# Designed miniproteins, single chains, continued (4), part 69

Each design is a single chain, and the fold is of that chain. pLDDT is the mean over its residues in the fold that is shown.

## One batch from the design tools (miniprotein)

Design m14528
Fold by ESMFold2-Fast:
Structure m14528 (fold): chain A 67 residues (1-67)
Amino acid sequence: DKFEKLVEYVNKAIEYARKGDLEKARKYLEKAKKLLEEIKADESVSATKLTAAALLVIGAELDIELY
């Protein structure tokens, strides 16, 4: 499931950011963003899951990249 993998990548990005490894944090955030684009193209994904995925990616990006 692409949504489950996106959640995993977001969690890894946040974990690495909390550890101060911004290089790995950005790498996992990039992977999550790629999956979000794939989810947006998938008509079988519910609007609720798409919204949740987008919110998770935006939240992680603001946490990591706002600094």
Scores: mean pLDDT 80

Design m14529
Fold by ESMFold2-Fast:
Structure m14529 (fold): chain A 61 residues (1-61)
Amino acid sequence: MSLEEATRKAAESVRRAVLEDGGSEEQAEEAQKRALEGGKKAKSIDEVENAAVRALLEAGG
């Protein structure tokens, strides 16, 4: 899996997690954007996952 693909999947998972946790569409969109931005700076799949976790925590998950 490329870093781009890993980033998209992580961001999609973050969006779903926010919505399943009762978050709004706006919160889910913001969390997904943060995960995508973090993933663009990531040098490994582990860094993509860490960015996704941080985005979830910032969204109140």
Scores: mean pLDDT 79

Design m14530
Fold by ESMFold2-Fast:
Structure m14530 (fold): chain A 62 residues (1-62)
Amino acid sequence: SAALEAARERLREHMEGLGEKVKEEYPDAKVTVEELDETTLRLTIEFKGETLVFEADASLLL
């Protein structure tokens, strides 16, 4: 649906914005935003051998 597509785009923009903030504080961090399926996005932060993963379903934002 158009509402779900809009929610997914908003979620992606928020995840990318969070990644930029992480890079400002930790320039050596690797930040990746991935689309796992039509509704689910994953933010991965890799820093000093540690990996943090956050997943969110855009349908839950409706």
Scores: mean pLDDT 81

Design m14531
Fold by ESMFold2-Fast:
Structure m14531 (fold): chain A 85 residues (1-85)
Amino acid sequence: SELEEKVREHIEKAREAVAAGDEEAALEHAEKAVELAEQIPDEEKALEAGLEVLRAMEGASPEVRSRVIGLVLRVIGLIEDRRLA
C-alpha cells in the first residue's frame, strides 16, 4: 500500500541519516515512520515496521535509540489495545 511504501521510505532515510551522523534527521524520519506504522491495520506489518525502525537506528546514540524504543513500544501498546477493544 502507499502507507507501507511511505513507512519504508522513512525507514531508509533514517538509516541513511544514521550513517551520515545526522541524528536530528534520523530521529525525524524514525518518528515519522513510527507515526505512519501506527496507521497500518495489519498488526504483523505494523510490528515488522516498528522493528525495522529499531534496526535502522542501531548506530545512533543511546539517547536517540532510547526515544525510538519508546515510540516503538507505543505502537505495540496500540496493537494490544486494538486486540482488546
Scores: mean pLDDT 82

Design m14532
Fold by ESMFold2-Fast:
Formats: C-alpha cells, sequence, structure tokens
Structure m14532 (fold): chain A 82 residues (1-82)
C-alpha cells in the first residue's frame, strides 16, 4: 500500500511539474503555473514521506524528487523570463 501510494504521488508530482512547464512555455497565466507548481511540490513531499517508511522505493523516490525539482526550476525560469 505505501509503495503504490508513494508511486502515485510521484507520478502526480512529475505530471503537474510537466504541465506547469508547458503552461509557462505557452505564455500561460502565472497564477495557473504557480498552482501547478504548488501541487507538484506537495505531491513530491508526500512521496518522500511515504518512501521514508518503504526502503525498497528509496532510489525511485530520490530520482522522482530530482526530476520534479528540475521541472519546477525550468518552469520558474520560464516565468521569470516573461
Amino acid sequence: MLKKAAEASGDLAIALAQEAKRLAEQGGSPEDVRRKLRGARQNAEQMLLLAAQEPSIRKTAEEGKKETERLIEEAERLLAER
């Protein structure tokens, strides 16, 4: 149960971060981008909390966190540029 919940949170974190980046690239509303980024951070945090209790997924959670952070940084950079 914990493993699947962590994986689901990680998948949502990446999907929300990707959507935020896409919206930022397309000149979407800064408010909508920030909303997606908040969701991405929240889901990544939830994944890490669950992964702390499930050692078998620690590597996957660490990689998911790095990818989510990378996408968030890209979206924030795009917002700052325009």
Scores: mean pLDDT 83

Design m14533
Fold by ESMFold2-Fast:
Structure m14533 (fold): chain A 82 residues (1-82)
Amino acid sequence: MEEIKEKNEEAVKHGKEGLKAAEAGDNEKAKEHYEKAKEAAEKALTLAAEEAEKKGDLETAALIEEQKERLVAYLEEKIKEL
């Protein structure tokens, strides 16, 4: 639980820094932050899905996995647009 929260906070922090860098025209810094946000978000959602699976909640685990795919795709598109 704590590790999931920590990774979520890392994802938000890097997402915000990425947006700030992109707004300033620093595409290289924006890309670096978006990549870190993607890694942190992917880790957080992977851990959350694993917790759901351990509890036998396969439906919730599947929903979390779907959310992970959507969020990763969103961040990849932001990087691609730079």
Scores: mean pLDDT 83

Design m14534
Fold by ESMFold2-Fast:
Structure m14534 (fold): chain A 71 residues (1-71)
Amino acid sequence: DEKLRELIKELLTERKVFYIDEEGNLHVYKIETVAEAERLGLPERLITQLEVAEKLREIGDEIDEELAKKK
C-alpha cells in the first residue's frame, strides 16, 4: 500500500495529463495529489494520460450535475 502510493506519486510527477480544447488549444493538467489516483482506483500499469483525463472529466460532469440538481 505505502509502496504503491509512492510509485503512483513518481508516475504522476513524471507524467502529465493532456487535454485538447474544442478550439484546438492544448491544456496540460498536472495531477498534484496521489489521493486523486487512489480515489479513481487506478493501478499504475493501467493509468494512461487519456484514461486519467477522461476519468477527471467524468467526475467533473457528476459534480456539475449534482450542483444543478441541488439548485
Scores: mean pLDDT 53

Design m14535
Fold by ESMFold2-Fast:
Structure m14535 (fold): chain A 69 residues (1-69)
Amino acid sequence: GNAEAAEYAKRGGEALMEGDRETAREYLEKAWKAGGGHPYAKEALEALDAGDVARAIEYAGLLAQEFEK
């Protein structure tokens, strides 16, 4: 596991659920960097850029679960 990347992914997902896109982007970018460029972080960031908040939340959650292993 990668506890730092998991924590950033969780905080990103929480920010998305609160409607705070700026904070969500910051944490998802930190998760991307800490996690070594994981595809789920890329998908979450791309979904956020597309305005697809539901998909961004989904991939942030999947990213957190992957790094908790």
Scores: mean pLDDT 86

Design m14536
Fold by ESMFold2-Fast:
Structure m14536 (fold): chain A 86 residues (1-86)
Amino acid sequence: APINLPSAEELREEAERAARKLRELGREELAERAERVAELAERDPKEAAVLALELRAAGARELGTLSLDDAQAEERLAAFRAALEA
């Protein structure tokens, strides 16, 4: 089955979605980090992917658990990073 790896545009969209969710949860610092991922997604997609995974790890540890939407965004960001590391 073809996995639809996220493009730079999709990475930006996922990061913007994560930023909105983190703001709703009152985690302004993590939301700013997600906004940074969105900013870098098209300019430096490798750095954006690294920051996205670091943000997810920080969010999971500090927030406890993420919503299903956040978990889906994480999976796509992880796939994008794996593709860039190959």
Scores: mean pLDDT 63

Design m14537
Fold by ESMFold2-Fast:
Structure m14537 (fold): chain A 65 residues (1-65)
Amino acid sequence: MEEVEKVLEEIKRRLVEELGFPEARAEAIVKRLYEEAGGDPEKMRKLFEELVAEVEAGRAEYAAL
């Protein structure tokens, strides 16, 4: 549980600070990644890295939602 919360905070921070997402949007993305991963921090990290790769490639970032 504590590890999951730490990963959620890290991902949200990176979405806002590195990718320039608004906080509300970052929260929605984090929640979606949490649901897709079933609360598994390792799966969340993998899904986040896939999202970052899509954003950097200029693909629809919303495809991860």
Scores: mean pLDDT 74

Design m14538
Fold by ESMFold2-Fast:
Structure m14538 (fold): chain A 61 residues (1-61)
Amino acid sequence: MSDAELRARLVEVSDEMHRRIAEAEAAATSPEERDARLGELYAEQQRRVGEVAREYQRSRE
């Protein structure tokens, strides 16, 4: 994986997660539901970023 490819994939993850966060905020009917959904989405974003970083690291081995 190239540095340019790493950057492109991180941008794609960020854009997708921002879109999903906005949708979750708009759909939430209570503060508790909003916080729960956002917590799950932030955890997923961290996981996806970690996966991309791990693929990048493996491509350098």
Scores: mean pLDDT 81

Design m14539
Fold by ESMFold2-Fast:
Structure m14539 (fold): chain A 62 residues (1-62)
Amino acid sequence: SDVLRQRLEQLEEELKKAETDDELNILIASLEYLLQQAKDLNDQELAERAEELLKKAKEKKK
C-alpha cells in the first residue's frame, strides 16, 4: 500500500526529530496503528518496518 508506505516514511522522519516523551508517545500510537493495518493487509515487509520503528521509538523513550 503506497499510502501506508508514505505514512511509515513520514513517521520515520518524525521519530528522528522527536525529543519529548509526548512526541514519542504520539509516534508510538501512530506506529502501532500502522502495524495493525499492515498485518490486516498481510504486508509482511511493511509490518516488519513498522515493528522496527516502534522498537526504536520505545528505546528512544528510555
Scores: mean pLDDT 82

Design m14540
Fold by ESMFold2-Fast:
Structure m14540 (fold): chain A 81 residues (1-81)
Amino acid sequence: ANEEAAEKAAKKIAELLKSLGFSEEEVEKAYEEAYKQLLKWAEKVGAELALAYVEVELARHLGKADPAREAEVKAALAAAL
């Protein structure tokens, strides 16, 4: 189900953020936001691309944006929509 896929993907994002040195509080907040966004986007573009998009958006919201990575994900979203 989309909820199970979103939860699994949000956990992967949380583990990535922990490995990048984010605080426990930041990781918890990012997990909650990722789960909500993954549910919305997975329905439209599939779970894999939704995960990539949410990962890029979370990095931007936390002040760690990667413009090259963002461009790749947005191009993939445009192709999927």
Scores: mean pLDDT 71

Design m14542
Fold by ESMFold2-Fast:
Structure m14542 (fold): chain A 61 residues (1-61)
Amino acid sequence: SVQDEVVRTVQQVAQLVEQGRYDEARELIRRALEEARRRGDEGSVITFEGLLRQLDEELQR
């Protein structure tokens, strides 16, 4: 299901961040965000935009 795909993506992003693989985490989020926008899935768009913002804020420090 779409919800299962979202959960899996969030978990993969968290694991990449823990490993310091920030560029790969950002790319995963961007792809998921593009797909959510294509589907018109506003809930997932909000989730992935939030994750991208959090990751970008971490990298700017």
Scores: mean pLDDT 82

Design m14543
Fold by ESMFold2-Fast:
Structure m14543 (fold): chain A 58 residues (1-58)
Amino acid sequence: SDEEIKEKAIKFLMEKVGLSEEQARARVERLIEEYGSAEKAVEALAKELGVPVSVILG
């Protein structure tokens, strides 16, 4: 679901990138707004960070 993908992306940004919960949430929510879905947002995030989508979604 979109909520599960969103939560996994937020957790990845907090645990692996070192963002605060507020920063991670804001970044993921902005990408969802920009790209139209959590799946597309996580694809864009993966490309930006240079990692496979599977690494974010774990």
Scores: mean pLDDT 86

Design m14544
Fold by ESMFold2-Fast:
Structure m14544 (fold): chain A 97 residues (1-97)
Amino acid sequence: MSREELDAEVLGALALMILATLKRILKDPNVKVSEEELIEAIDKAVALGRELAARGHTELVDQILAGLEEVRKIAKEKGLTKAADHIEQGIAELRAL
């Protein structure tokens, strides 16, 4: 593995950890997440996905897209419509790259 490939895997792991954490938090009935906090965390994951796409790491971007779609579905089910719409915009942006 090259240094570039290692750096990409670390960025991908960070994005996937954010999405996995959001999915866990959103499924916990004892935890309240504001739409603003969710949007901020999503923006970080999308920024990492954008960086990976710019570097040609399409497999990692596909994994991030799958994670974003799962978080979007849960957010929509919880009535966090503003956050769900923001996630859909992020998905569309990454797919356009």
Scores: mean pLDDT 85

Design m14545
Fold by ESMFold2-Fast:
Structure m14545 (fold): chain A 81 residues (1-81)
Amino acid sequence: SMREELNEAIGLVLSAIGALFQAENAKTKEQAEEALRTAEITLRRARELLRRSRDPDVRDLARRAIELAEEAIRKAREKLE
């Protein structure tokens, strides 16, 4: 349902925010790797939701989750170099 997609989209935004926070605050390689894994999973799920949803609010939230997850991936990778 559209309500289930909206709840999923909100969850993905929150997951992406969490991954970004973890990536920015990672003090060890293991913490950076965990943030990277969470961000990559969130990105994949958000892209899938964006492809299948026709609801504009769900699509907007999915795009926001994608942006945040991509930033989290960038931050995590910087700490792994």
Scores: mean pLDDT 91

Design m14546
Fold by ESMFold2-Fast:
Structure m14546 (fold): chain A 106 residues (1-106)
Amino acid sequence: APTEEERRLIFRLGHIANDLATNEKVPSLEGLEKAIAESPVPGIYKPADEYVPRVEAARELGRLMKRLREAGVITDEAVDQVIAHLVSEGGLTPEALAAFRAAYAE
């Protein structure tokens, strides 16, 4: 089972991947945490007040996926599937994909 830290990484990864796939604005980690903390009802969140550029979101996604892969939480096949999906949905521009690949390769 994932550790508490790994669960937090998975949570953040899921939000970035979903926002990129749906062509939505990507909240900063602080903006996301604030929106959740200030929500009076689970699943009904006010809009985040802080967003990051998609290239920076892709870079963060690359770092998160690398950490989870090295921890054995996700497979290389799963990483490839997520990236293929994000590219097909238009969620990763060539610039954002390059930022992801650079971060994942570190």
Scores: mean pLDDT 76

Design m14547
Fold by ESMFold2-Fast:
Structure m14547 (fold): chain A 55 residues (1-55)
Amino acid sequence: SLEEELKELVREAGKLAGMSEEVAEAIYENILEAASLEKALAALKEALAELKEEL
């Protein structure tokens, strides 16, 4: 499901960024409140690319 894909993606992004599980959970919760999971997933992919640059 999109929710499960989102959760796994946030978890992996958190690991790659050295994020605490609490920060990853907060991001996941904020995205779940978005109007569209497809748009949230696209936005998260962009955020992950930016996080990799920050690392």
Scores: mean pLDDT 71

Design m14548
Fold by ESMFold2-Fast:
Structure m14548 (fold): chain A 105 residues (1-105)
Amino acid sequence: MMREEARGRTLTDAAEFRREFDAALAAEVAAGVLDPEGVEAHRALRDHFVRRLEERGEPVSLGVGVAEGDGIRRVALTAGTPWTAEEAALAALDGARAAVERARR
């Protein structure tokens, strides 16, 4: 049985983006559902879009996806521009699904 959840938000402020991203990442790290490589990749993604917001003022959409199946739960965080909140949520969900499938192998 597969359970899926996705949420997205469009952000225009670098400090707000950093807070939202770090809060989501910290929650999933605390839950033990994100591997160390995934944590570092997500921090690099955060820093890239924080810099883009500071330098360009272009809105960035943050997505959080959760997928769970066969006792395996995975989270993916993603961000993009120009993306809607829905596009970011769907991209994050695809990442979480892919992470569950990799863990099954």
Scores: mean pLDDT 77

Design m14549
Fold by ESMFold2-Fast:
Structure m14549 (fold): chain A 60 residues (1-60)
Amino acid sequence: MYEKIAEIAAKILAEKTSADEKSVKETLLEGLKKYGLEETKSLLTPLAQKAVEEAVKEVE
């Protein structure tokens, strides 16, 4: 589940910013595995937090 969330959120962020999709995906996935969903979200910018929330809705 975390891999799908990281993949979708990274894609959304790459489309909205000039960030590298692969790097964003790896960073998000590491955070999700280490801290879990809620704590990872609390560490993110509002834009990144919304991307993660949208990804969660898509995988549910």
Scores: mean pLDDT 79

Design m14550
Fold by ESMFold2-Fast:
Parts: sequence; structure tokens; C-alpha cells
Structure m14550 (fold): chain A 68 residues (1-68)
Amino acid sequence: SKAEELIKKFKEENKLKEVLEKFKKELEELAKLKGEKIDMESLSEEELIELIKEELERQHEQFQKELA
């Protein structure tokens, strides 16, 4: 997926940690808005990457629906 390609690029550029911290904050805010409790501190790097992929795919699908 496009999200997977983007994550791989961030790993290659040694920017993954900075990107993960940014998305971690965004995911925490989204969880608060949904009334969900997500313990970001207990998540592995792989689990966090999967959540980021899901959110990026959701945003892409939402954008496509808005254009339809």
C-alpha cells in the first residue's frame, strides 16, 4: 500500500522515530475524540506502525469518498 511505502521511506531516511512521535500524538488526540483509551506507551514499534497505516488508509478512503 502507499502507507507501507511511506513508512519504508521514513525508515531509510532515519526519520521513523520523529514520524512515529508525531503520529503518536495525532492518534492520542483521535482516541480522545472517540472516547477510546489507547495506551501508546505499551505499544510496540510494529503495533504503532500498523495503527499509523490504518489511519493513513482511512484518511485516503475518506478523501476519495469526498471527491465522489
Scores: mean pLDDT 68

Design m14551
Fold by ESMFold2-Fast:
Structure m14551 (fold): chain A 93 residues (1-93)
Amino acid sequence: DKLEKINKLLKSRGLKEFPSVEALKQGLLAQAQALPLMPKEKAKEVLEIMIEVAEILGSEEAVRLFREALKALEEGDVEKAKELALKGIEALP
């Protein structure tokens, strides 16, 4: 089960586990929407976790979109980072 692998990753990062893929996606959506409201260092950590989650779920398109979001954030374009992160979540299976 890919969810078990994701929960193991989240636990290793000191984060809470999710009971379902649907709950995980809702959690990711909330984090993506909050990207402009959090410190840049925290936003980078969130996007790095989203990349790893997308890799476990096997979505190459989501991985690419989250990597583009991380680059936009590093360049100071937080609104573009949010838009790309939301698109990445839509690309998850």
Scores: mean pLDDT 85

Design m14553
Fold by ESMFold2-Fast:
Structure m14553 (fold): chain A 56 residues (1-56)
Amino acid sequence: MPPLSDEEKARMRAQIEELARQDRELAIRLLEHELGVETNPSMRALLEEVLAELRE
């Protein structure tokens, strides 16, 4: 599959960060679940990066 564009990555990151602002624990659980089922390597890299930031 084609890699995500920088604009697509920024938009998705912003949506995840907004969810994390409302409920960080829920955001972490949802990201862990998505990472378990995601097959796109560009998406997996983004999810792993954001999940690591939220675990701080």
Scores: mean pLDDT 77

Design m14554
Fold by ESMFold2-Fast:
Structure m14554 (fold): chain A 61 residues (1-61)
Amino acid sequence: MTLEELEEVVRKAMEKLGIPEETAQRILANARALGADVETVLMAIANVTGISVEEVRKALE
């Protein structure tokens, strides 16, 4: 898994779900530090937005 894949997912979340840039940067920084999987990043986005992981995944498709 590459950092580029994580950056793309977070960028789409900003565009589609209205996540603030500050929040997106924190999610990416934590993912880089912990070597998080894409699924873990999707869970973080779901927690921030208040929707399910499945809904986040569909919104980013």
Scores: mean pLDDT 78

Design m14555
Fold by ESMFold2-Fast:
Structure m14555 (fold): chain A 60 residues (1-60)
Amino acid sequence: MEEQIEKVREIAKELGASDTAIENAIEAVRQRQAAGLPPLTDDELKALVRAFIEREKAAA
């Protein structure tokens, strides 16, 4: 669990994500874990972070 959240943070930093995008991506991962869904792959985590970055930039 913690390793998934740490990976999200590092990927988001590499991609230049805002704090808001980082928190939204972490929350999405936590919601998936609470629902009993399997861990995301690194590629799926990158796609998740990119989706929140794109949404944030489109709104900003």
Scores: mean pLDDT 78

Design m14556
Fold by ESMFold2-Fast:
Structure m14556 (fold): chain A 115 residues (1-115)
Amino acid sequence: SLKEELKRIADEIYEIFKEMTKDNPELQARVDDYKAAADEAIETMSPEEAARFLAYLVSALVGELRDAGLIDPETADKIIRLALEATQASVEEAVRILREIYDLLKKAFEERKKK
């Protein structure tokens, strides 16, 4: 189901955010807030509303990670733009965009890990 796909994507994004913030307790708390909000949205909202809210949550957290220097500005700005597109998209397109965001986050984390 679309809700099951959204939950999988939200959980995968949570895991990468958690790894990216492991050395920053303040941002780790923000990542935990993301997980709680994402889980509640998937449980209580329609798939369309949940997808839009997940995109909003991801955009907000990526902005905070950019400001903390944990994601390069170019990658962060691309993710934020994609997340904003997802808030205006069909639920199927929003799911596709969220998967693209996950791939970009994973690449950013792997690149950081090489330093």
Scores: mean pLDDT 85

Design m14557
Fold by ESMFold2-Fast:
Formats: C-alpha cells, structure tokens, sequence
Structure m14557 (fold): chain A 60 residues (1-60)
C-alpha cells in the first residue's frame, strides 16, 4: 500500500539519521569541527525529508 511505501522510506531515513549521529560523535571526538558541521547539515536535510513523508502519511 501507499502507507507501507512511505513507512519503508521513513525507516530508511531513520537508519541514515542514526548513522549520521554516530559520524557526528566521531567528528566531535576527533576535534574536526568542519566535518561535524557538514554532518549536522545532512542531519537537518534528513529531518526535513522525514517531516514531508510524515505529512504525506497523515493525509492518508
């Protein structure tokens, strides 16, 4: 169903989000502020995509 398709995409985004959080923690531990900022920008992008998918799910 359309709902199952959106839920699968949300699960994929959640997996990417968790991976980015791990990468962010590593960048902070390594003292790499520039890399940490790039990762935060990617996290914000994933959050925006997740919000759009949740809005689509709510309309079903």
Amino acid sequence: SEKDKIEEELKKLQEEYLKLLEQYDKAIRDGNAEEAKKILDKIKEIEKEGQKLEEELLKL
Scores: mean pLDDT 87

Design m14558
Fold by ESMFold2-Fast:
Structure m14558 (fold): chain A 66 residues (1-66)
Amino acid sequence: MTLLIETTLSVEKKIGLVLRLMGDPRIKVTILSDNTLRVETTLSEEEFEALYKELSSDPNIKVEKL
């Protein structure tokens, strides 16, 4: 399952987000631009929905399910 993420986060917070996501070997992050990430996961449906809700709760993050 795949997410497209657009952020207005600071550089430090963007790095923190990428490192946090890459901490799970079931998550693959592709940096598309300074503010856009593609996140490919082999997470369960429950874990994927939890991640989507967590990311969607941040006003500096826009997330779309692909």
Scores: mean pLDDT 83

Design m14559
Fold by ESMFold2-Fast:
Structure m14559 (fold): chain A 56 residues (1-56)
Amino acid sequence: SILEEERKLVDEAAKELQEVFAQAEREGLSQEEVAKRVEEIVKKLEEGLRELAKKA
């Protein structure tokens, strides 16, 4: 179902966000770099959800 596909997109984004924070902790990423990566992940999630909505 579309709801299950949306849940998978959210779960994938959550994992990517966790990886960004883990890398920031290990590698000492700047707040600016972290913000940029988070923004890219969120944008990708928004685009994926928008595409699923068109098929519903």
Scores: mean pLDDT 83

Design m14560
Fold by ESMFold2-Fast:
Structure m14560 (fold): chain A 82 residues (1-82)
Amino acid sequence: EKEEKEKKIKEYNIEIQKELDKDDTDTKKILELWIKHIEELSKLDEEEAKDAINVLLKQLDNLNEPEYKEAKKKLEELKEKL
């Protein structure tokens, strides 16, 4: 149901914002919430979800930290499934 999927997207956005507002942000948690957001978005609009994946992958490419490696792999897998 579209309304249920939109509700999940809003909930993930709220959780992401809460993490970003903290002085000690959990980058792994933020990335997991972004991935979940994109998964729900793909059920509503595959093109928008694919664009969001590309934007996030480009952002992660500018970060030289091993902790982002798993997130990049998950995003590439999501893109291939779309």
Scores: mean pLDDT 72

Design m14561
Fold by ESMFold2-Fast:
Structure m14561 (fold): chain A 65 residues (1-65)
Amino acid sequence: MEEIIEEVLKFVKEALEKDPTLPKSRLILMALQRAIDLAREKGLTPEEILKLTDEVAKKVEEFLS
């Protein structure tokens, strides 16, 4: 989980650096999509994916605050 969260935060930071006009809602959606894709590749369970997406949303909100 932590590895996926770190990669997603890096992805959000790079996206914002390339286009600082991206709205917060768009960045959150992009982050959640990336997290889900990575979780599916790793074969995470539905329960693990739910926890991951909740944590990603929380961390991205904190980062963008």
Scores: mean pLDDT 81

Design m14562
Fold by ESMFold2-Fast:
Structure m14562 (fold): chain A 72 residues (1-72)
Amino acid sequence: ITLEDLARAAEEALKALGLPELGEKIKEAILNKDIETLEKLFEEAKKLHPEHAEALDKALEDIKKAIEEIEK
């Protein structure tokens, strides 16, 4: 998986949750490897959709792990 593939997958997942604007920002954060912004954007997503909090927490950890592996 590439950084671009990861960014696209994250954007589509957020778009499917009805958060396309947030998905676009998350895509940019992934492409820039801006972990601080990525964490803040996922916290905002959890505030908007607390019913998806567990899935969003897992997605953030999976994305952070994938970025570390890609940049190895």
Scores: mean pLDDT 79

Design m14563
Fold by ESMFold2-Fast:
Order: structure tokens, then sequence, then C-alpha cells
Structure m14563 (fold): chain A 74 residues (1-74)
């Protein structure tokens, strides 16, 4: 499974920003937006020029905010 592949990559190379980004993508696909955001942030910590991770982080943070509004939590 994709998650296991990226987890193994991180275990072998903890500085693999791409692996953190890909794991974030898989978690976002599953609707686990908060977990996805954490992995996108980790990818950006390792590679501050990782534009895709920055764009995806913004997207999931906006989605989290919208979900809180829809649930009546402000």
Amino acid sequence: KKIEEYEKRIEEDPNDAEAYYELGEVLAEQGKLEEAAEYYRKALELDPNFEKAREKLLEVEVEIGLRLIEEGIS
C-alpha cells in the first residue's frame, strides 16, 4: 500500500521531503486533513522551496477551516 511505501522511505531516509509530501497526499485522499497538514509542514521544514507542499498545506488548512464553520464551531 502507498502509505507503507512512504513510511519505509522515511524510516530509511528521515530527510526525504518528497516522501513526507507523498504521505501527506495519501492522508488527504483519506480525508485525514490535520494529519496531512502535519506531513506537508514536515516536507517544508526539510525543503523550504517545496512549492507543491506549501500549496497543499494551504489547501488542507482552508478545508479544515471550512469544516469547522459547517459544524457550527467558530
Scores: mean pLDDT 78

Design m14564
Fold by ESMFold2-Fast:
Structure m14564 (fold): chain A 65 residues (1-65)
Amino acid sequence: DEKIKKISSLLDRLESATSEEEVKAILEEAKKDAPIVFNIFDFNKDGEIDRFELGFIMSSRKNYK
């Protein structure tokens, strides 16, 4: 339950974030507290979110419900 609430909170913050800096900060929190969220966006499986992955995340959020 607490894990689900933390994941939901992080996803809501990602949706409301308007800058790459906010997205990076949220993903760094996700890396520590909700690695399942981080792993979804880590396409290279190298433990890092590059600019391409960030751009995809921000683009996909426009169609997020």
Scores: mean pLDDT 67

Design m14565
Fold by ESMFold2-Fast:
Structure m14565 (fold): chain A 60 residues (1-60)
Amino acid sequence: MKEALEKALENAEKLFKESKDDAKTGAVLAERFLPYAEEVDKEIGERLRKLAEKGREKVK
């Protein structure tokens, strides 16, 4: 599980750097894994939460 969360975080962060459209996909990926990450690793969970929030802010 933890390795999958690390890869999800890496993919989400990469998507945020590539384009604004990909950043929305990265935010959705972060939200998808957030409930599992917070139980497995709080640091990864916090980083995923921040990515999900950044995606929502871009909708303003």
Scores: mean pLDDT 71

